# Designed miniproteins, single chains, part 71

Each design is a single chain, and the fold is of that chain. pLDDT is the mean over its residues in the fold that is shown.

## One batch from the design tools (miniprotein)

Design m2472
Fold by ESMFold2-Fast:
Structure m2472 (fold): chain A 81 residues (1-81)
Amino acid sequence: MKISEEEREKVIEESVKAVSLMMPGVLSEEELRKIAEEVVEEYNKDREKFLKKYNIKENPNVPFEKYIIEASVIKASKSLP
């Protein structure tokens, strides 16, 4: 299943907020948004490859937004100096 354009904007905003709360002041909102956008594009291009890349185990009871948030946190943490 692919993330729609409307869902994309919502999950990007949720991911930016989540990462900002976990790592306040480390990355700008613009940088966090860019990371979240890249994560959504990776998910939409190849969901199975996305899950393997971020070591996320699929859970059918968890909404896709949680996977995007988790991947965004992982990607943001790897962007630290």
Scores: mean pLDDT 78

Design m2473
Fold by ESMFold2-Fast:
Structure m2473 (fold): chain A 80 residues (1-80)
Amino acid sequence: EPVPVLTPEELEQTKAHLRGLKAQLEKILPTLSPEQQKVAKEILELIDQALAEEDIEKFQELLVEIQEKLEELNELILKE
């Protein structure tokens, strides 16, 4: 009855994207300012939680938090 907001294929693709994002953040982490590193580490923790999450609804909640933190990180990078 409830319409799933992600298909299994979309979930797999999104998790693959998150793994790629994690790898990129880990690579740039040493080049970031202390304030940027704090936000990047929060994003990395949220990605790890999302990758371990089996509940699609909770996974989507984590995606929203990741998006919000990515916007915060981008704003900090654009200031520098």
Scores: mean pLDDT 79

Design m2474
Fold by ESMFold2-Fast:
Structure m2474 (fold): chain A 79 residues (1-79)
Amino acid sequence: EKNKEILRAMSEAYRAESEGDLERAREILDETIEKFKDDPITQGVVEISRGVLISTRDTMSPEEAREESERLEELYRKM
């Protein structure tokens, strides 16, 4: 399911941020956007998620990023 994959990508991106690797976090999301480039609805959801991550990462601690990763993992595990 596309939503599950998006949540997984976001979880992995926040995990990378918790490890201090902001470039890897961005690459994970950029790859997900590219993967869904032919699906405008799914691509739009990923782009919004990427925007949220970019806006929050400048104020988010590594611990907060890890907690967000865990929350997103819980969300996609429920599906």
Scores: mean pLDDT 71

Design m2475
Fold by ESMFold2-Fast:
Structure m2475 (fold): chain A 85 residues (1-85)
Amino acid sequence: EREKLLEELNKLQEQLAKAVKEGDGEKAAELTLKIGEVQSKLHPDLAEDIREGYEEAARLYKEGKPSKAAATYAGKMLLAVSDSL
């Protein structure tokens, strides 16, 4: 159900923000991958592109590049929002 996926997405995003604030790049990477999976379920026609972008963002978090990870993540969020009709 879309409503439950959106609620899960919001919780994961809050956890990601906390992990980033605490400097926990490995936890931020894990949460980013989970967010990508939820977004892929919300937008199945774009699932491969969404997963690829979130996997790249997770990799950047693990490499200690949170600003680049956040930019990659934001780009995929824009694609997700445009499909919310």
Scores: mean pLDDT 75

Design m2476
Fold by ESMFold2-Fast:
Structure m2476 (fold): chain A 72 residues (1-72)
Amino acid sequence: GAAGGAAAGVGAALAGDGARAAELTKQGNSSARTVAAMARLSGFDEEAARRAGEALAKGDGERATRYVREGL
């Protein structure tokens, strides 16, 4: 479901695989809000989670991976 796809996408972004992160998020049809919630639960600050969620929901896994690296 959407939460599972969002969690898997965030996990792939944490691993540095932006393409996989975007694909998993798309397969789950996850909204930016759902992805941001999963990122926040994974230890991101609120702003980084919001930006990563927006990027992944739009299919921009490279940008999401950059936000992950900046938040770690």
Scores: mean pLDDT 73

Design m2477
Fold by ESMFold2-Fast:
Structure m2477 (fold): chain A 84 residues (1-84)
Amino acid sequence: EIQKKIDELLEKLEETVRRARENPDVEGALKEFKKIVEEIDKLAPTLTPEQVERLGEISRELSRLLHRYAEAKAAGTELQPEPE
């Protein structure tokens, strides 16, 4: 049952990153990502190798999104501005 909960949390991470691509709420996605990772950490004395690789893949996807977000901000594209 614990493994199913971890798989559900990994799916939620994937959906969080996907939603951030569809809406320019990258900061919200970062907060949600951190929260879900903390939930996984609480459940996980052990992750399977497949779950570790999946988490790594999701993390790489988020990093790619963050890079695109930073490039868009530098280029002045139509992403929502952050207050300074």
Scores: mean pLDDT 72

Design m2478
Fold by ESMFold2-Fast:
Structure m2478 (fold): chain A 85 residues (1-85)
Amino acid sequence: ALPEKAKELMSTMNLEESREFLIEMAEEVGERLGDEEMKEKLIKAIKGEEVTIDDFTEEQQRRIAEALAELLKEKLGVEVPEPPP
């Protein structure tokens, strides 16, 4: 039996699903800001490539947070189609 390894694997899989969701959110944030460079940089940061949140200025971080908050409001306030099975 491998119940501990199964739980650990499921936790890792949930992190991968969260990463995919964050990448999708980063793409929409970048589109809303109209900044292609910011979009690419956000995606790289989420993937753990040589970009971290500290590589963004305070102004950029604030704009990202504001755009993300508005995007989350839209997704919560608007009925979005479910992904296909």
Scores: mean pLDDT 63

Design m2479
Fold by ESMFold2-Fast:
Structure m2479 (fold): chain A 64 residues (1-64)
Amino acid sequence: MEKEREEARKIVERLREASRKVLDDQKKGVFNAQNYRDFSVEYNKSLDMGKVTMEVAQELEKER
C-alpha cells in the first residue's frame, strides 16, 4: 500500500513537472517536442496505475 502509493506519487510528480514545463514553454511561445513527449509518457504511466495515481494527483493539486 504505502510503497505503491509512493511509486504513484513519484509518477504524478514527474507528470506535474513535465506538464509545468510544457505550459511554461507555451506561455513563452516556445515549442519543445521533448518536454511534450515526456509529458505524454508520464501521463500514460499514470493511466496504467489507475485510481491510485488519480488520488495522489488530487492531493498534489491542493499543494500545487
Scores: mean pLDDT 70

Design m2480
Fold by ESMFold2-Fast:
Structure m2480 (fold): chain A 94 residues (1-94)
Amino acid sequence: MESSGLSEEALERVIEAATELLDEGLTAEDIALALPVLLLAEAMGLEITLELAKKALRAAMEFSKTLSEKQIEALAEGFKEIARRLLEEAKKRA
């Protein structure tokens, strides 16, 4: 089945950004909340730079603080597995 996933370059930028944000308490749920926005941005022809990835992850971290656990689970559902893998790669680089 087709995955309309992020490009390899965009995934690399997300891993780099996540590595820098580990000390700020970044979770897999935060990555999962950021991924749909980054997918939309790349689909619209925007380059996923390290700065854009960091902004999206920080925005997701702030957004998650305003949501209930159930809302986070619902919004993150489709991206939990990829977010977990990206977080583990970030931890390996830290």
Scores: mean pLDDT 81

Design m2481
Fold by ESMFold2-Fast:
Formats: C-alpha cells, sequence, structure tokens
Structure m2481 (fold): chain A 81 residues (1-81)
C-alpha cells in the first residue's frame, strides 16, 4: 500500500516536472509557479525533510515560512562546518 502510493507520487512528480519545464520554456510564469507549488506538495507527501523542502521552495522562488527558512539556514551552517 505505502509503496504503491510512493510510486504514484513519484510518477506524478515526474509528470509535473516535465510540465514545469515546458511552462518555463514558454515564459508562462503563472503556470510555472502553480506547477512548482504542486511539486512541493508531492515532495512533502513523500516525506522530504523541512530543510530540503525549504531549499526546493527557494529554488522555485516560492514563499518559505519562517520555520522552513530557519531549518534551511541551520542545514547550510552545518554544511559549511
Amino acid sequence: MEEERRKKLIDELNKTSVQLRKALEAGDEETAKELAEKMVEIFRELGVSPEVLASIKRGFGLEVTPEELAAYEKALEEARK
């Protein structure tokens, strides 16, 4: 059950990633933002850590919560040591 759900989420992530790339190539900023937000929700359902999720959101130019930003900054500081 869990493994089948994960496979469906990964398939949806791959499809959304292709659509996002096409939207970016077309200069459709609004559609690209919606697709990026959808990818973030799929990553969240896959159990991606808050630090990685914040990094993904930042990469797409999406709004990051103060808690997500703090987790991301902490992970960056650990990586610099």
Scores: mean pLDDT 72

Design m2482
Fold by ESMFold2-Fast:
Structure m2482 (fold): chain A 61 residues (1-61)
Amino acid sequence: KEDILAHLKKLPGVTPAQAAKDAQDLENAVKNQDEEAAQRILTRYSLPQHLVEEVSLALKA
């Protein structure tokens, strides 16, 4: 979550408020084991593979 928020803040065109909202939505998706919701957020930002792997591990936990 924190690493993802930091990464989203560095993307051009993303406001801190939008980054925080999407990080929160991603946390909720992981908590609910909602792979579809998590994938939608990841796809929207083209996150690097290591952050995608962190989300995948959280979905498996």
Scores: mean pLDDT 69

Design m2483
Fold by ESMFold2-Fast:
Structure m2483 (fold): chain A 108 residues (1-108)
Amino acid sequence: SAAAERVRALAEEVLRKLEEIKALVRELAARGEISAEEAAHLLAGVDGIATLVRAAVAFLESDPELARALLEEALRLARALAAVTKDPEIKAKLEEVARLLEEMVRLV
């Protein structure tokens, strides 16, 4: 469906932005601008969101209720991660990811 194609396009954008966040986290950690513990927490959180997004896309046509639940969990994790993040650029990028996930939830 057109909605499923739009969700897949948004998922690709989300996954790309999550990789940009991981690169930024690694750069800031290498410069000592964030702690090793904060970097580990951010990287684990971003990987968790990516896993949920990929799972949601996999179930999009066979189980749309499960796909929606996985996207809602991804959205909750993105918002939680943004709320505890101290770095303003990482926070802004996580808020962008949350906005895209919110659009995906509305389409499923």
Scores: mean pLDDT 92

Design m2484
Fold by ESMFold2-Fast:
Structure m2484 (fold): chain A 73 residues (1-73)
Amino acid sequence: DIDKEIEEVEARLKELEAEYERLKTQDPSDPAVQARMAAVEAEIAELRAQLDTLRSEKDNKKINEYIEEIKKK
């Protein structure tokens, strides 16, 4: 179910964005903080790209369902 997959990705993004905001309050000169921020940024970027793909797939499915509805008339 594409809707469920979108919800799961959005939930994970929300968690990562909250962690990133928390990391911004830490010492920016700490190599561990820098490494974790970089990892979180990379994961957020990947999940955003995945969300765009899933939303595009959902839109394509809706268009195909509309075309099939027209053909049945």
Scores: mean pLDDT 80

Design m2485
Fold by ESMFold2-Fast:
Structure m2485 (fold): chain A 97 residues (1-97)
Amino acid sequence: DEEKKQMLELLDKSLPLALKDPTLLLSPEAEQLLWSKQTAGFISGKPFVPGETVHRVLWANTTLPVDEADYEELLKRFPELAEAQAAHPELLGPYTY
């Protein structure tokens, strides 16, 4: 998938910068609006089900919702995602759909 490849390239370039300052992320109100309308994983396109764990993947100055399987795949390529989540669980922590 071309979009998936582009996302991975952007993560490789942007993640080191975003790890320095997660306050570059969207405002809480903008994130709430974005997340309230997300019904499927950004990479997989798989619909979320109530009670499912959804991960916030840092991309430039925003986060993208991905399911557990896609997040595990991304962690193999970008282990820094786990470090960012541990440092800023309030902004980057997973949530229950």
Scores: mean pLDDT 62

Design m2486
Fold by ESMFold2-Fast:
Structure m2486 (fold): chain A 84 residues (1-84)
Amino acid sequence: MEVEELREEMAKLPRKERLALLILEEAERLYEEGLITEEQLERLKADPLNEEIRLDLLLELAKKEGIETTREELRKAREETLAL
């Protein structure tokens, strides 16, 4: 499917479904860059809105970049961003 068709389909979806598609698109990009495994990508595809799975992936990415953080810090930062 062409990129323009994908964007139009995403615009028609409820907020939760749109967010799920954006999360999956980002996860596929991270997989292509070798930052996550196929298993991690498949877990996220099964439940893209699952906060626990998403935070686990962010924590692993932070470790690869040498960033010291916790699941709680990542959750708090995300909640503060979404509260806008």
Scores: mean pLDDT 66

Design m2487
Fold by ESMFold2-Fast:
Structure m2487 (fold): chain A 95 residues (1-95)
Amino acid sequence: SRIRELLLRLAEAVAMAVMAAWLSGDPEQIRLAEELARAVDAAIAAVEAGDLAAARAALERAIELARKLAEIGTPTMKKAAEAVVRTAEELLALL
């Protein structure tokens, strides 16, 4: 399933963003990355439950948080955050 492949890529991109935040030692990046991880967990749970409205809201929140991380982050964070945005946008188009 394309949705399953995108959910896996989204989870991997978020893991990279969380790692980059902790390696940066920046409290703001850590806070935003933890919020991003929670938003993505909510999106995955909503997709699995078939709650498309909740899934869309959680994915839109993930995009918002990832864009903030891309603005303030290291090149590694920016790459991970851009991968989150792209994957979440592809998921939104399929829901």
Scores: mean pLDDT 91

Design m2488
Fold by ESMFold2-Fast:
Structure m2488 (fold): chain A 100 residues (1-100)
Amino acid sequence: SHMEKIEKLIEEAREAAKQGGPEADERLVKITNEIIKLAEKMSPEEQVKAADLLIEVGREAEKNGHTLTAGIIDIAAATLLVASKHPEAQARIEKLRAEA
């Protein structure tokens, strides 16, 4: 399933977030783009789940000093939430805004 592929990519993103330097930033962006491409083909409910996982990766990236890349991940997650048109998406977007 696309969700199983996303979960694998999330684990790869978490490992990249622990690394320092520009190669880790490039890998995080590449993985984020791959997750978005997969999530676009999924149900609104699954898009929200994928966005929640990306938000967690963004927090880990920020904690490890990938501040700009964390912002890119958060924008990607917010864009996916908007695109989902899911009833629960707005609450997640407001929470992201409050944590910014």
Scores: mean pLDDT 87

Design m2489
Fold by ESMFold2-Fast:
Structure m2489 (fold): chain A 82 residues (1-82)
Amino acid sequence: EREELAEKIRKALVDAGVPQELADTIAEAFLNNDLPGLFKALIQLKDLNVDFDKVYEALKKYLPEEEAKTIYITLKNLIDSF
C-alpha cells in the first residue's frame, strides 16, 4: 500500500537526521507522484548537508534492500540534477 510506503520513507528520513516537516513533505511527494514538490524539498535537503549514507542505511531498516536502493538512487539522481 502506497500510504505504508510513504510512512516508511518518512520514518527512515527522520532516523537519518532529516527534520520531521521536510521528511513529511518528501514522503507526501512520493505518495502523490508530485515531482515538483519533491524537487523543492530536495533543494532544502541538499542545503542541510544531510549524510546520504545514513539515509540509505535508514531506508534499509524499514524497506526491502532492493526498494531502499531504488529510492536512494532516485533521490541521489534528483539532487545531482541541480
Scores: mean pLDDT 79

Design m2490
Fold by ESMFold2-Fast:
Structure m2490 (fold): chain A 80 residues (1-80)
Amino acid sequence: SKKEEAEKLVKEAKRQIELGKEYEERAKREKDPIKRTGLELLAIGHYVNAYLLAKKALELDPDNEEAKKVLEEAKKLLNG
């Protein structure tokens, strides 16, 4: 069903957010400016993926509260 497809996309979006946060924390500990920038760009890429996945989940299931929450979290992470 579309709801089951949306739930799978939400799960993947949450995974992308966690990967992004991991790269962001690694970037904070990186002393090399070039490597740090690379880690920051990887984090941004994962947050963009989470945003797109959550948006697609909401297209499939407009009432999905978890998809709405993940979409807003991804937006905040991209604006920080």
Scores: mean pLDDT 91

Design m2491
Fold by ESMFold2-Fast:
Structure m2491 (fold): chain A 99 residues (1-99)
Amino acid sequence: DEERIKEIEKKMEEEKKRVEEEIRKYLEEHLEELEEIRKQIEERRARLPADVARFRERMPDLSVSEEVAEKALKLTVEGLEYAIKLVEKEIEELEKEKE
């Protein structure tokens, strides 16, 4: 059991630097795409309240569906906000290095 942990740790340490370098290069080359992705995520987030409201309006007799839709909206918005924050952080870090 302890042997498996050591194997995982050693393998992760070997791959970590390679993966980090690959991600860094990808982000540097695709800064413009990251900004586009961020905008698309923000646009989708802005549309979600209206989309959910229209869904609820079409199915007024399904109270369970309304509750589920509201919870799904909250989870989706939180997920999109997290994704936006990650993209913004990566852009900021790359800009600090590259200017």
Scores: mean pLDDT 61

Design m2492
Fold by ESMFold2-Fast:
Structure m2492 (fold): chain A 83 residues (1-83)
Amino acid sequence: SLEEKREQAIKEIDEIVKEHLGKTRLSDEELQAALDALSALVKAIRENAPKEVLLELLDRLIEATKADEETKKRLREIVEEAV
């Protein structure tokens, strides 16, 4: 179902972001910003927000986490498949 796809996307995003944060040295302020951005995207996915909103929140998460190109690609593919 679409709801199952959204919950799967949330799990995959959470796992990828936490794995990346575990390998990346961020300040306490940068880490909090990254976690806030992750929380905002997760909430939007659960609330069935429009694709445009999800992509804007994804861009904010990518910026906050300072994700590499591989991580950016993985996150974008998951969000695109969840809509």
Scores: mean pLDDT 85

Design m2493
Fold by ESMFold2-Fast:
Structure m2493 (fold): chain A 99 residues (1-99)
Amino acid sequence: MKKLLKDLPPEEIAEQVDAFLKEVFDRYKEELAKRGITSYEEFVKRVLEGDLSGVPGVLVNTLKMLYFLLGKERTKEIFEVIKEKYGLDVEINVEAFEP
């Protein structure tokens, strides 16, 4: 049974987004550390704030596609789930991912 991304609850999509963010962080860990991003929590905070300076293009393009497919409100709900999961004190800026 194939479920479309739009049919998944925000929590399930947030788990997939979090897993993808971890894969990107691990892959680019040395490059991110050279830019002062030394923890996964700091990396997630920067992405959620829309501070995309030095963030890998593959991540930016994937999140822009997510925004395009789900829209502003649902993308914000997904980012709020990730924010709550890590206890981050961050103002979410989903507009940074608007296509």
Scores: mean pLDDT 80

Design m2494
Fold by ESMFold2-Fast:
Structure m2494 (fold): chain A 80 residues (1-80)
Amino acid sequence: AGENVERVDLSSLSEEELRELLERAEKRKREIEEEIARRLSEEKGISFEEALDIVRGKKEASEEVRELINKYLKEIAAKL
Protein backbone atom coordinates (compact mmCIF):
# COMPACT_ATOMS: atom_id res chain seq x y z
CA ALA A 1 0.00 0.00 0.00
CA GLY A 2 1.32 3.45 -0.97
CA GLU A 3 -0.81 5.35 1.54
CA ASN A 4 -0.58 5.72 5.32
CA VAL A 5 -3.71 4.04 6.74
CA GLU A 6 -3.65 6.46 9.70
CA ARG A 7 -3.92 9.42 7.29
CA VAL A 8 -7.63 9.84 6.67
CA ASP A 9 -8.97 11.69 3.63
CA LEU A 10 -10.38 14.77 5.35
CA SER A 11 -12.93 15.39 2.55
CA SER A 12 -14.60 12.02 3.32
CA LEU A 13 -15.22 12.80 7.01
CA SER A 14 -18.34 14.18 8.70
CA GLU A 15 -18.24 17.54 10.53
CA GLU A 16 -18.30 15.68 13.88
CA GLU A 17 -15.32 13.50 12.85
CA LEU A 18 -13.45 16.60 11.59
CA ARG A 19 -13.98 18.38 14.94
CA GLU A 20 -12.69 15.31 16.81
CA LEU A 21 -9.61 15.21 14.56
CA LEU A 22 -8.97 18.94 15.12
CA GLU A 23 -9.19 18.52 18.90
CA ARG A 24 -6.83 15.52 18.75
CA ALA A 25 -4.45 17.41 16.42
CA GLU A 26 -4.32 20.39 18.80
CA LYS A 27 -3.67 18.08 21.78
CA ARG A 28 -0.99 16.18 19.79
CA LYS A 29 0.64 19.46 18.73
CA ARG A 30 1.00 20.51 22.39
CA GLU A 31 2.34 17.05 23.36
CA ILE A 32 4.85 17.17 20.48
CA GLU A 33 6.01 20.69 21.41
CA GLU A 34 6.49 19.64 25.05
CA GLU A 35 8.39 16.46 24.08
CA ILE A 36 10.71 18.37 21.72
CA ALA A 37 11.24 21.05 24.39
CA ARG A 38 12.12 18.38 26.97
CA ARG A 39 14.69 16.77 24.64
CA LEU A 40 16.14 20.14 23.67
CA SER A 41 16.39 21.13 27.36
CA GLU A 42 18.31 17.91 28.15
CA GLU A 43 20.65 18.22 25.13
CA LYS A 44 21.48 21.95 25.52
CA GLY A 45 21.23 22.26 29.31
CA ILE A 46 18.61 25.01 29.08
CA SER A 47 15.35 25.30 31.00
CA PHE A 48 12.22 23.53 29.76
CA GLU A 49 10.44 26.90 29.52
CA GLU A 50 13.21 28.37 27.34
CA ALA A 51 13.19 25.24 25.17
CA LEU A 52 9.38 25.55 24.74
CA ASP A 53 9.77 29.21 23.67
CA ILE A 54 12.35 28.15 21.06
CA VAL A 55 10.16 25.27 19.79
CA ARG A 56 7.14 27.61 19.55
CA GLY A 57 9.18 30.23 17.67
CA LYS A 58 9.10 32.83 20.47
CA LYS A 59 12.93 32.81 20.71
CA GLU A 60 15.62 32.68 18.04
CA ALA A 61 17.32 29.31 17.55
CA SER A 62 20.77 28.58 16.16
CA GLU A 63 21.10 26.33 13.10
CA GLU A 64 22.25 23.47 15.39
CA VAL A 65 19.14 23.87 17.55
CA ARG A 66 16.88 23.93 14.46
CA GLU A 67 18.53 20.71 13.24
CA LEU A 68 17.89 19.09 16.65
CA ILE A 69 14.23 20.18 16.57
CA ASN A 70 13.84 18.69 13.07
CA LYS A 71 15.46 15.44 14.23
CA TYR A 72 13.09 15.23 17.24
CA LEU A 73 10.09 16.02 15.01
CA LYS A 74 10.96 13.13 12.68
CA GLU A 75 11.43 10.72 15.61
CA ILE A 76 8.15 11.77 17.25
CA ALA A 77 6.22 11.75 13.95
CA ALA A 78 7.34 8.14 13.37
CA LYS A 79 5.58 7.16 16.65
CA LEU A 80 2.33 9.04 15.95
Scores: mean pLDDT 74

Design m2495
Fold by ESMFold2-Fast:
Order: structure tokens, then C-alpha cells, then sequence
Structure m2495 (fold): chain A 64 residues (1-64)
């Protein structure tokens, strides 16, 4: 099952728009695909990470 999360976060005074798609893997881990956009510069950072919990995926994406 794939879940999609979309939120805005402020880090260091900078607003970011974050999108995370989270897919549960057969081994009990989660594949997170994320996109973080800086709302002032338009800079986009995309990545993938495998994490043991959904919360770690969201924290990782927000920190990018």
C-alpha cells in the first residue's frame, strides 16, 4: 500500500513544500520517495530512502 503525504515546513526561516510517497516493503521496512521545494528559490531536492518507520521517512524528507 502506498500513502502520499504533502505538507509545508519551515526550517531555518525557509519555507519548504514537502511531498512524500511511502510504500511498505515485504521485509517490514518502508520505501520513501520525497520531493522538497524551497518556496523562495524554487530549488527542488528529490530522493529515496528506506526506513524502519513512517515517522523516520517524514523527518528525513523535512530535513532535506
Amino acid sequence: MTERYEFEVTVGGRKKRVVVELTELPDGNYLARYRAEDLETGEVVEGEVVVSTPGLALMHAASA
Scores: mean pLDDT 78

Design m2496
Fold by ESMFold2-Fast:
Structure m2496 (fold): chain A 55 residues (1-55)
Amino acid sequence: SIDELVKELEAVLRERLTPEQQAVLLAAIEERRAVEPDEVFEEWLRGVIESLRES
């Protein structure tokens, strides 16, 4: 589900970024979720998570 993907992203961000950087990026992601269809947003979010996990 999209909520599970968001939690997965939050976990990756907590490991790599400061709390301030996490808040900014998560806010931007939630703004995108508000304007995109769920299907488009889910596909985009999966790609972001995979890119962050490359190493």
Scores: mean pLDDT 78

Design m2497
Fold by ESMFold2-Fast:
Structure m2497 (fold): chain A 97 residues (1-97)
Amino acid sequence: SEVLEEAKKYIEKYRHLMSEELKAQVEKQSAGRGEEAQLAIALRGIIDAIIEKIVKRNTEATDEEEEKLYKEILEKYPELKKIQELADKLAELARAK
């Protein structure tokens, strides 16, 4: 599947941006799931890592401020939007089985 191959490419490229804690969380969430679901979870983890690295998120930020920053980041970094779309497509494929 082209979708699975593209997802694996993004994971290989960006996995190093995830903290050990985030990697452990991704592994826990992926346990017992099919390949499509595992890849979707890993891509979501990469998105979270990239956002954290770009904005150095303050834990005191409101949900509204976080949503605004997230939208601004997606507009500024089209590749991040592509990764999000790929994660959504993989989640859809996982549900179709």
Scores: mean pLDDT 75

Design m2498
Fold by ESMFold2-Fast:
Structure m2498 (fold): chain A 90 residues (1-90)
Amino acid sequence: MVLTPEEIKEIRKKKREEIEEELIKEMRKLGMSDEEIELAKKALEYLANMEPENIEKAFELAKELAQRLYGVPEEEVEAEIARVREVAAA
């Protein structure tokens, strides 16, 4: 299987949309108005255009925040990842 440049762009777009959707939900929970959320969306779009590498970092931060908010400890997630890697290596 070989990913085409077009498929890679589409995957990046999906990841970005997922991050944005999660952040918007958090902003709504904090009581931000629709107008403030629209401004935040535009700011995120400008930031994403500055450096593509920042999108990956934003994804990791969103994942960490989700873990903390949903009560899944980072240590527990790391232990599960290690377990999966061990099974895959066997």
Scores: mean pLDDT 61

Design m2499
Fold by ESMFold2-Fast:
Structure m2499 (fold): chain A 108 residues (1-108)
Amino acid sequence: SSYRERGEEVAEAALGGGDDEMPAVAQRGLDTLTERGLSDLGRRLAQAVLDTVRGENLGAVDEVVEEARRLGDEETTRMANRLNVAVGGKEGLRIMKESADKIAKESE
C-alpha cells in the first residue's frame, strides 16, 4: 500500500492517533501539499479532502482524482490517491463502519 509513503504527520495521525480529529488530519494534508509546491489541482484536492471529511461533499475527492487522471499529471494523481486512502478511502470507510456499529448498538 502506497499510503505509507505519504507525509509522515498525516500517516502518524491516521495510524497512531485513534482520534476523531479527521478535519485536523485533512488540514495537515493541505499544508503538506502547499509545502510541496503542487499545482492548483493539488490545492483543490486538499480542499476536496477537507470537504469530504466534514461531510460537505462526499464525492469531491473522486472528482479531483478523475480530473488529475484526465490531465495526465502523474505526481498529482499519486498525491490524490494517497490522500483519498488517508481520509476519503480507508479512514472514511472506518469512520462510516464505526458510525454504523454505534447506530446498530443504540437500536437495541
Scores: mean pLDDT 52

Design m2500
Fold by ESMFold2-Fast:
Structure m2500 (fold): chain A 86 residues (1-86)
Amino acid sequence: MKKKIEETITEDDLKRLEEFLKNEKDEKVLKEQIETVIKQLEEAGYFEEAEELRKLAKEDLKKAMKFAFGVLLGLEIEDAKLFAEE
């Protein structure tokens, strides 16, 4: 599982995500971006990914954003969850 994350998400992708999370401290903006990703996933037919993202957003907005980033880069739900836990 972790090897699939490392193959899909590069070190440069991780740096971009970390810079985004470091610069974006407003929880309202993070929520709005997560809601936008949820809508995009549902419109594309990724209903399971959208539902999991909603659950993570209730627990931790930063984990939810990491999950969304992983899914958008092509990670499966299980791998995106592992990425979000890092």
Scores: mean pLDDT 73

Design m2501
Fold by ESMFold2-Fast:
Structure m2501 (fold): chain A 68 residues (1-68)
Amino acid sequence: SSEILRLVERLEELAGRSPNPELRASALYFVESVRRMLENGELTPEDADNIILEMKTLIKLLERELAE
């Protein structure tokens, strides 16, 4: 999905700018897992919806951190 790829790219960008090493590591690990699932064709539509929601949550957390 183009939406998943867009969220992955945004999450990677924000994680790379995060001063919090723990949050950065967690976000990057999640991105790596999602990319692996996409490459292997392991992602169902239901899993995609859940992953999108989780990525959006992480993005909001990182955006709030970087805005302060």
Scores: mean pLDDT 82

Design m2502
Fold by ESMFold2-Fast:
Order: sequence, then structure tokens, then C-alpha cells
Structure m2502 (fold): chain A 87 residues (1-87)
Amino acid sequence: SARKEAEKEATKRALDVASKKNLENQALADAGQAKIDEAKKAGSSPEEIAALQAERDRQVLDATIKGSDEYSKVLKEAKAAAEAALA
């Protein structure tokens, strides 16, 4: 049915967004780790290293929350579009 097809497409779009966000979050984690490794090689203080670790963790967490919000928005918009197409 048209409804089942629309639901299938909405799910596919949501999964594509989730996959993309997972890769982006991994890239942020890797970039943060590179900064930490560079600081360690430069002889940065334990406090500076802890601050960089906190920044990395905060950036990954923020991106994860934003990714969840974007996923929810895509799902909601796709559902609304499917309902409009059936009117």
C-alpha cells in the first residue's frame, strides 16, 4: 500500500541520517584524540590534557544530541510528507 511504501522510505531516510551522524561523531572523536596526543607530545600539563579530554567528550556528546534531534526531525518531516501525499 502507499502508506507502507511511505513508511519504508521514511525509515530508510532516518537510517541514512543515523549512519552519517555516526561517522561524523567518530571523526570528531578522532580529531579530539589527535589534539590530546599532540598536547601529550608537547609536554602539556595534566590539567591541560584533562581539559582537552573534556572538550572532546563534550563535542562528541553535543554532536550526538544534535544528531538525535536531526533524526527525529527527518522522521517527523518524512511522516508529514507521507500523510500529505495520501490526502
Scores: mean pLDDT 77

Design m2503
Fold by ESMFold2-Fast:
Structure m2503 (fold): chain A 95 residues (1-95)
Amino acid sequence: MKEKAKKGREKFHEQLKKELREYVTSVVGPEVAELVVEMLDKFWEIVENSPSLEEQKKKFDELAEEVRKRLDEAGWSDAARQVVHDVLLYLRNLL
């Protein structure tokens, strides 16, 4: 049973990663898409490696702070910042 659940999550992660990469690239460009893909990889690492929902939320909030800091340092457009913020909100709602 555990093996099937893991394979299902891996397939969902890969599909979501592909779809969001294509979408973000089309809207705000490939550099922002790379950050979104990195966020997805870190999000799934948190979900797989954190034993409780509360720990997952805490680690996600830490990831969101790291991403916000990177956005401020990079000086990206308001459109790029909004797309990244929308992705963070979407991922938070999955928890």
Scores: mean pLDDT 77

Design m2504
Fold by ESMFold2-Fast:
Parts: structure tokens; sequence; C-alpha cells
Structure m2504 (fold): chain A 80 residues (1-80)
């Protein structure tokens, strides 16, 4: 169980979102919730928040694709 590594990867992704010329506040808020859930070991809630963040990033397919890869890892951890 590697909630700290997942939270670190999400924090790096969050920093990339905030560095964009027009930061997606909705996506950032869901990523923050996913980080908190991952640190608590609640990968089911983290996965749900990442799906909402991905939906908020529908206008940015590159960021959405990167987030979807992180979401797949979190979903695998939630199934254990």
Amino acid sequence: MDGEVVATALAVFRAALRSSPKPNKEAIEYIDKAIDAALAGDFESASKYLKEASKALSSDPDLQSQLDKLSEIVERLAEE
C-alpha cells in the first residue's frame, strides 16, 4: 500500500495544473480531495475524485490522459 507515492504523484500533477496559463480550479479541487483520500488510504474515494477531475479536464486531452494513467493505478489499489 503506497498512499504516499500516489499523493506525491498527484501533487506533481497539481503543480503542473496550477502552472498553466488558465488553471482549472475545479480539477485542482478534485485533485486536492484525491490527495487527502490517498494519504488516508481511501483509494476508493481517491479514484472517484480523479474521475471527476478527468471530467473537468475534458477540454485538455493531454492532461486528461496523464490523469487517467494515475487513476488506473489508484483503481487497482482500491480493488485490494
Scores: mean pLDDT 80

Design m2505
Fold by ESMFold2-Fast:
Structure m2505 (fold): chain A 65 residues (1-65)
Amino acid sequence: MFTVEVDVSGLSREEAQRLGDEVLKTVPGVVGVELRGTTAIITAESEEAALNGASTFKARALRLS
């Protein structure tokens, strides 16, 4: 398993949780998203899937911040 951390300090908890759910549902190979304080931890089956999950999360977060 591979993990990537994304800074979510600019988002509300509800926004971060919703984006995490979207990434988990829409990005192939992402198997988990966990919120810890001001960071989202994306867990994936491959390094490529983890990076794709992180980039998708960041793009969506930019729209909400």
Scores: mean pLDDT 80

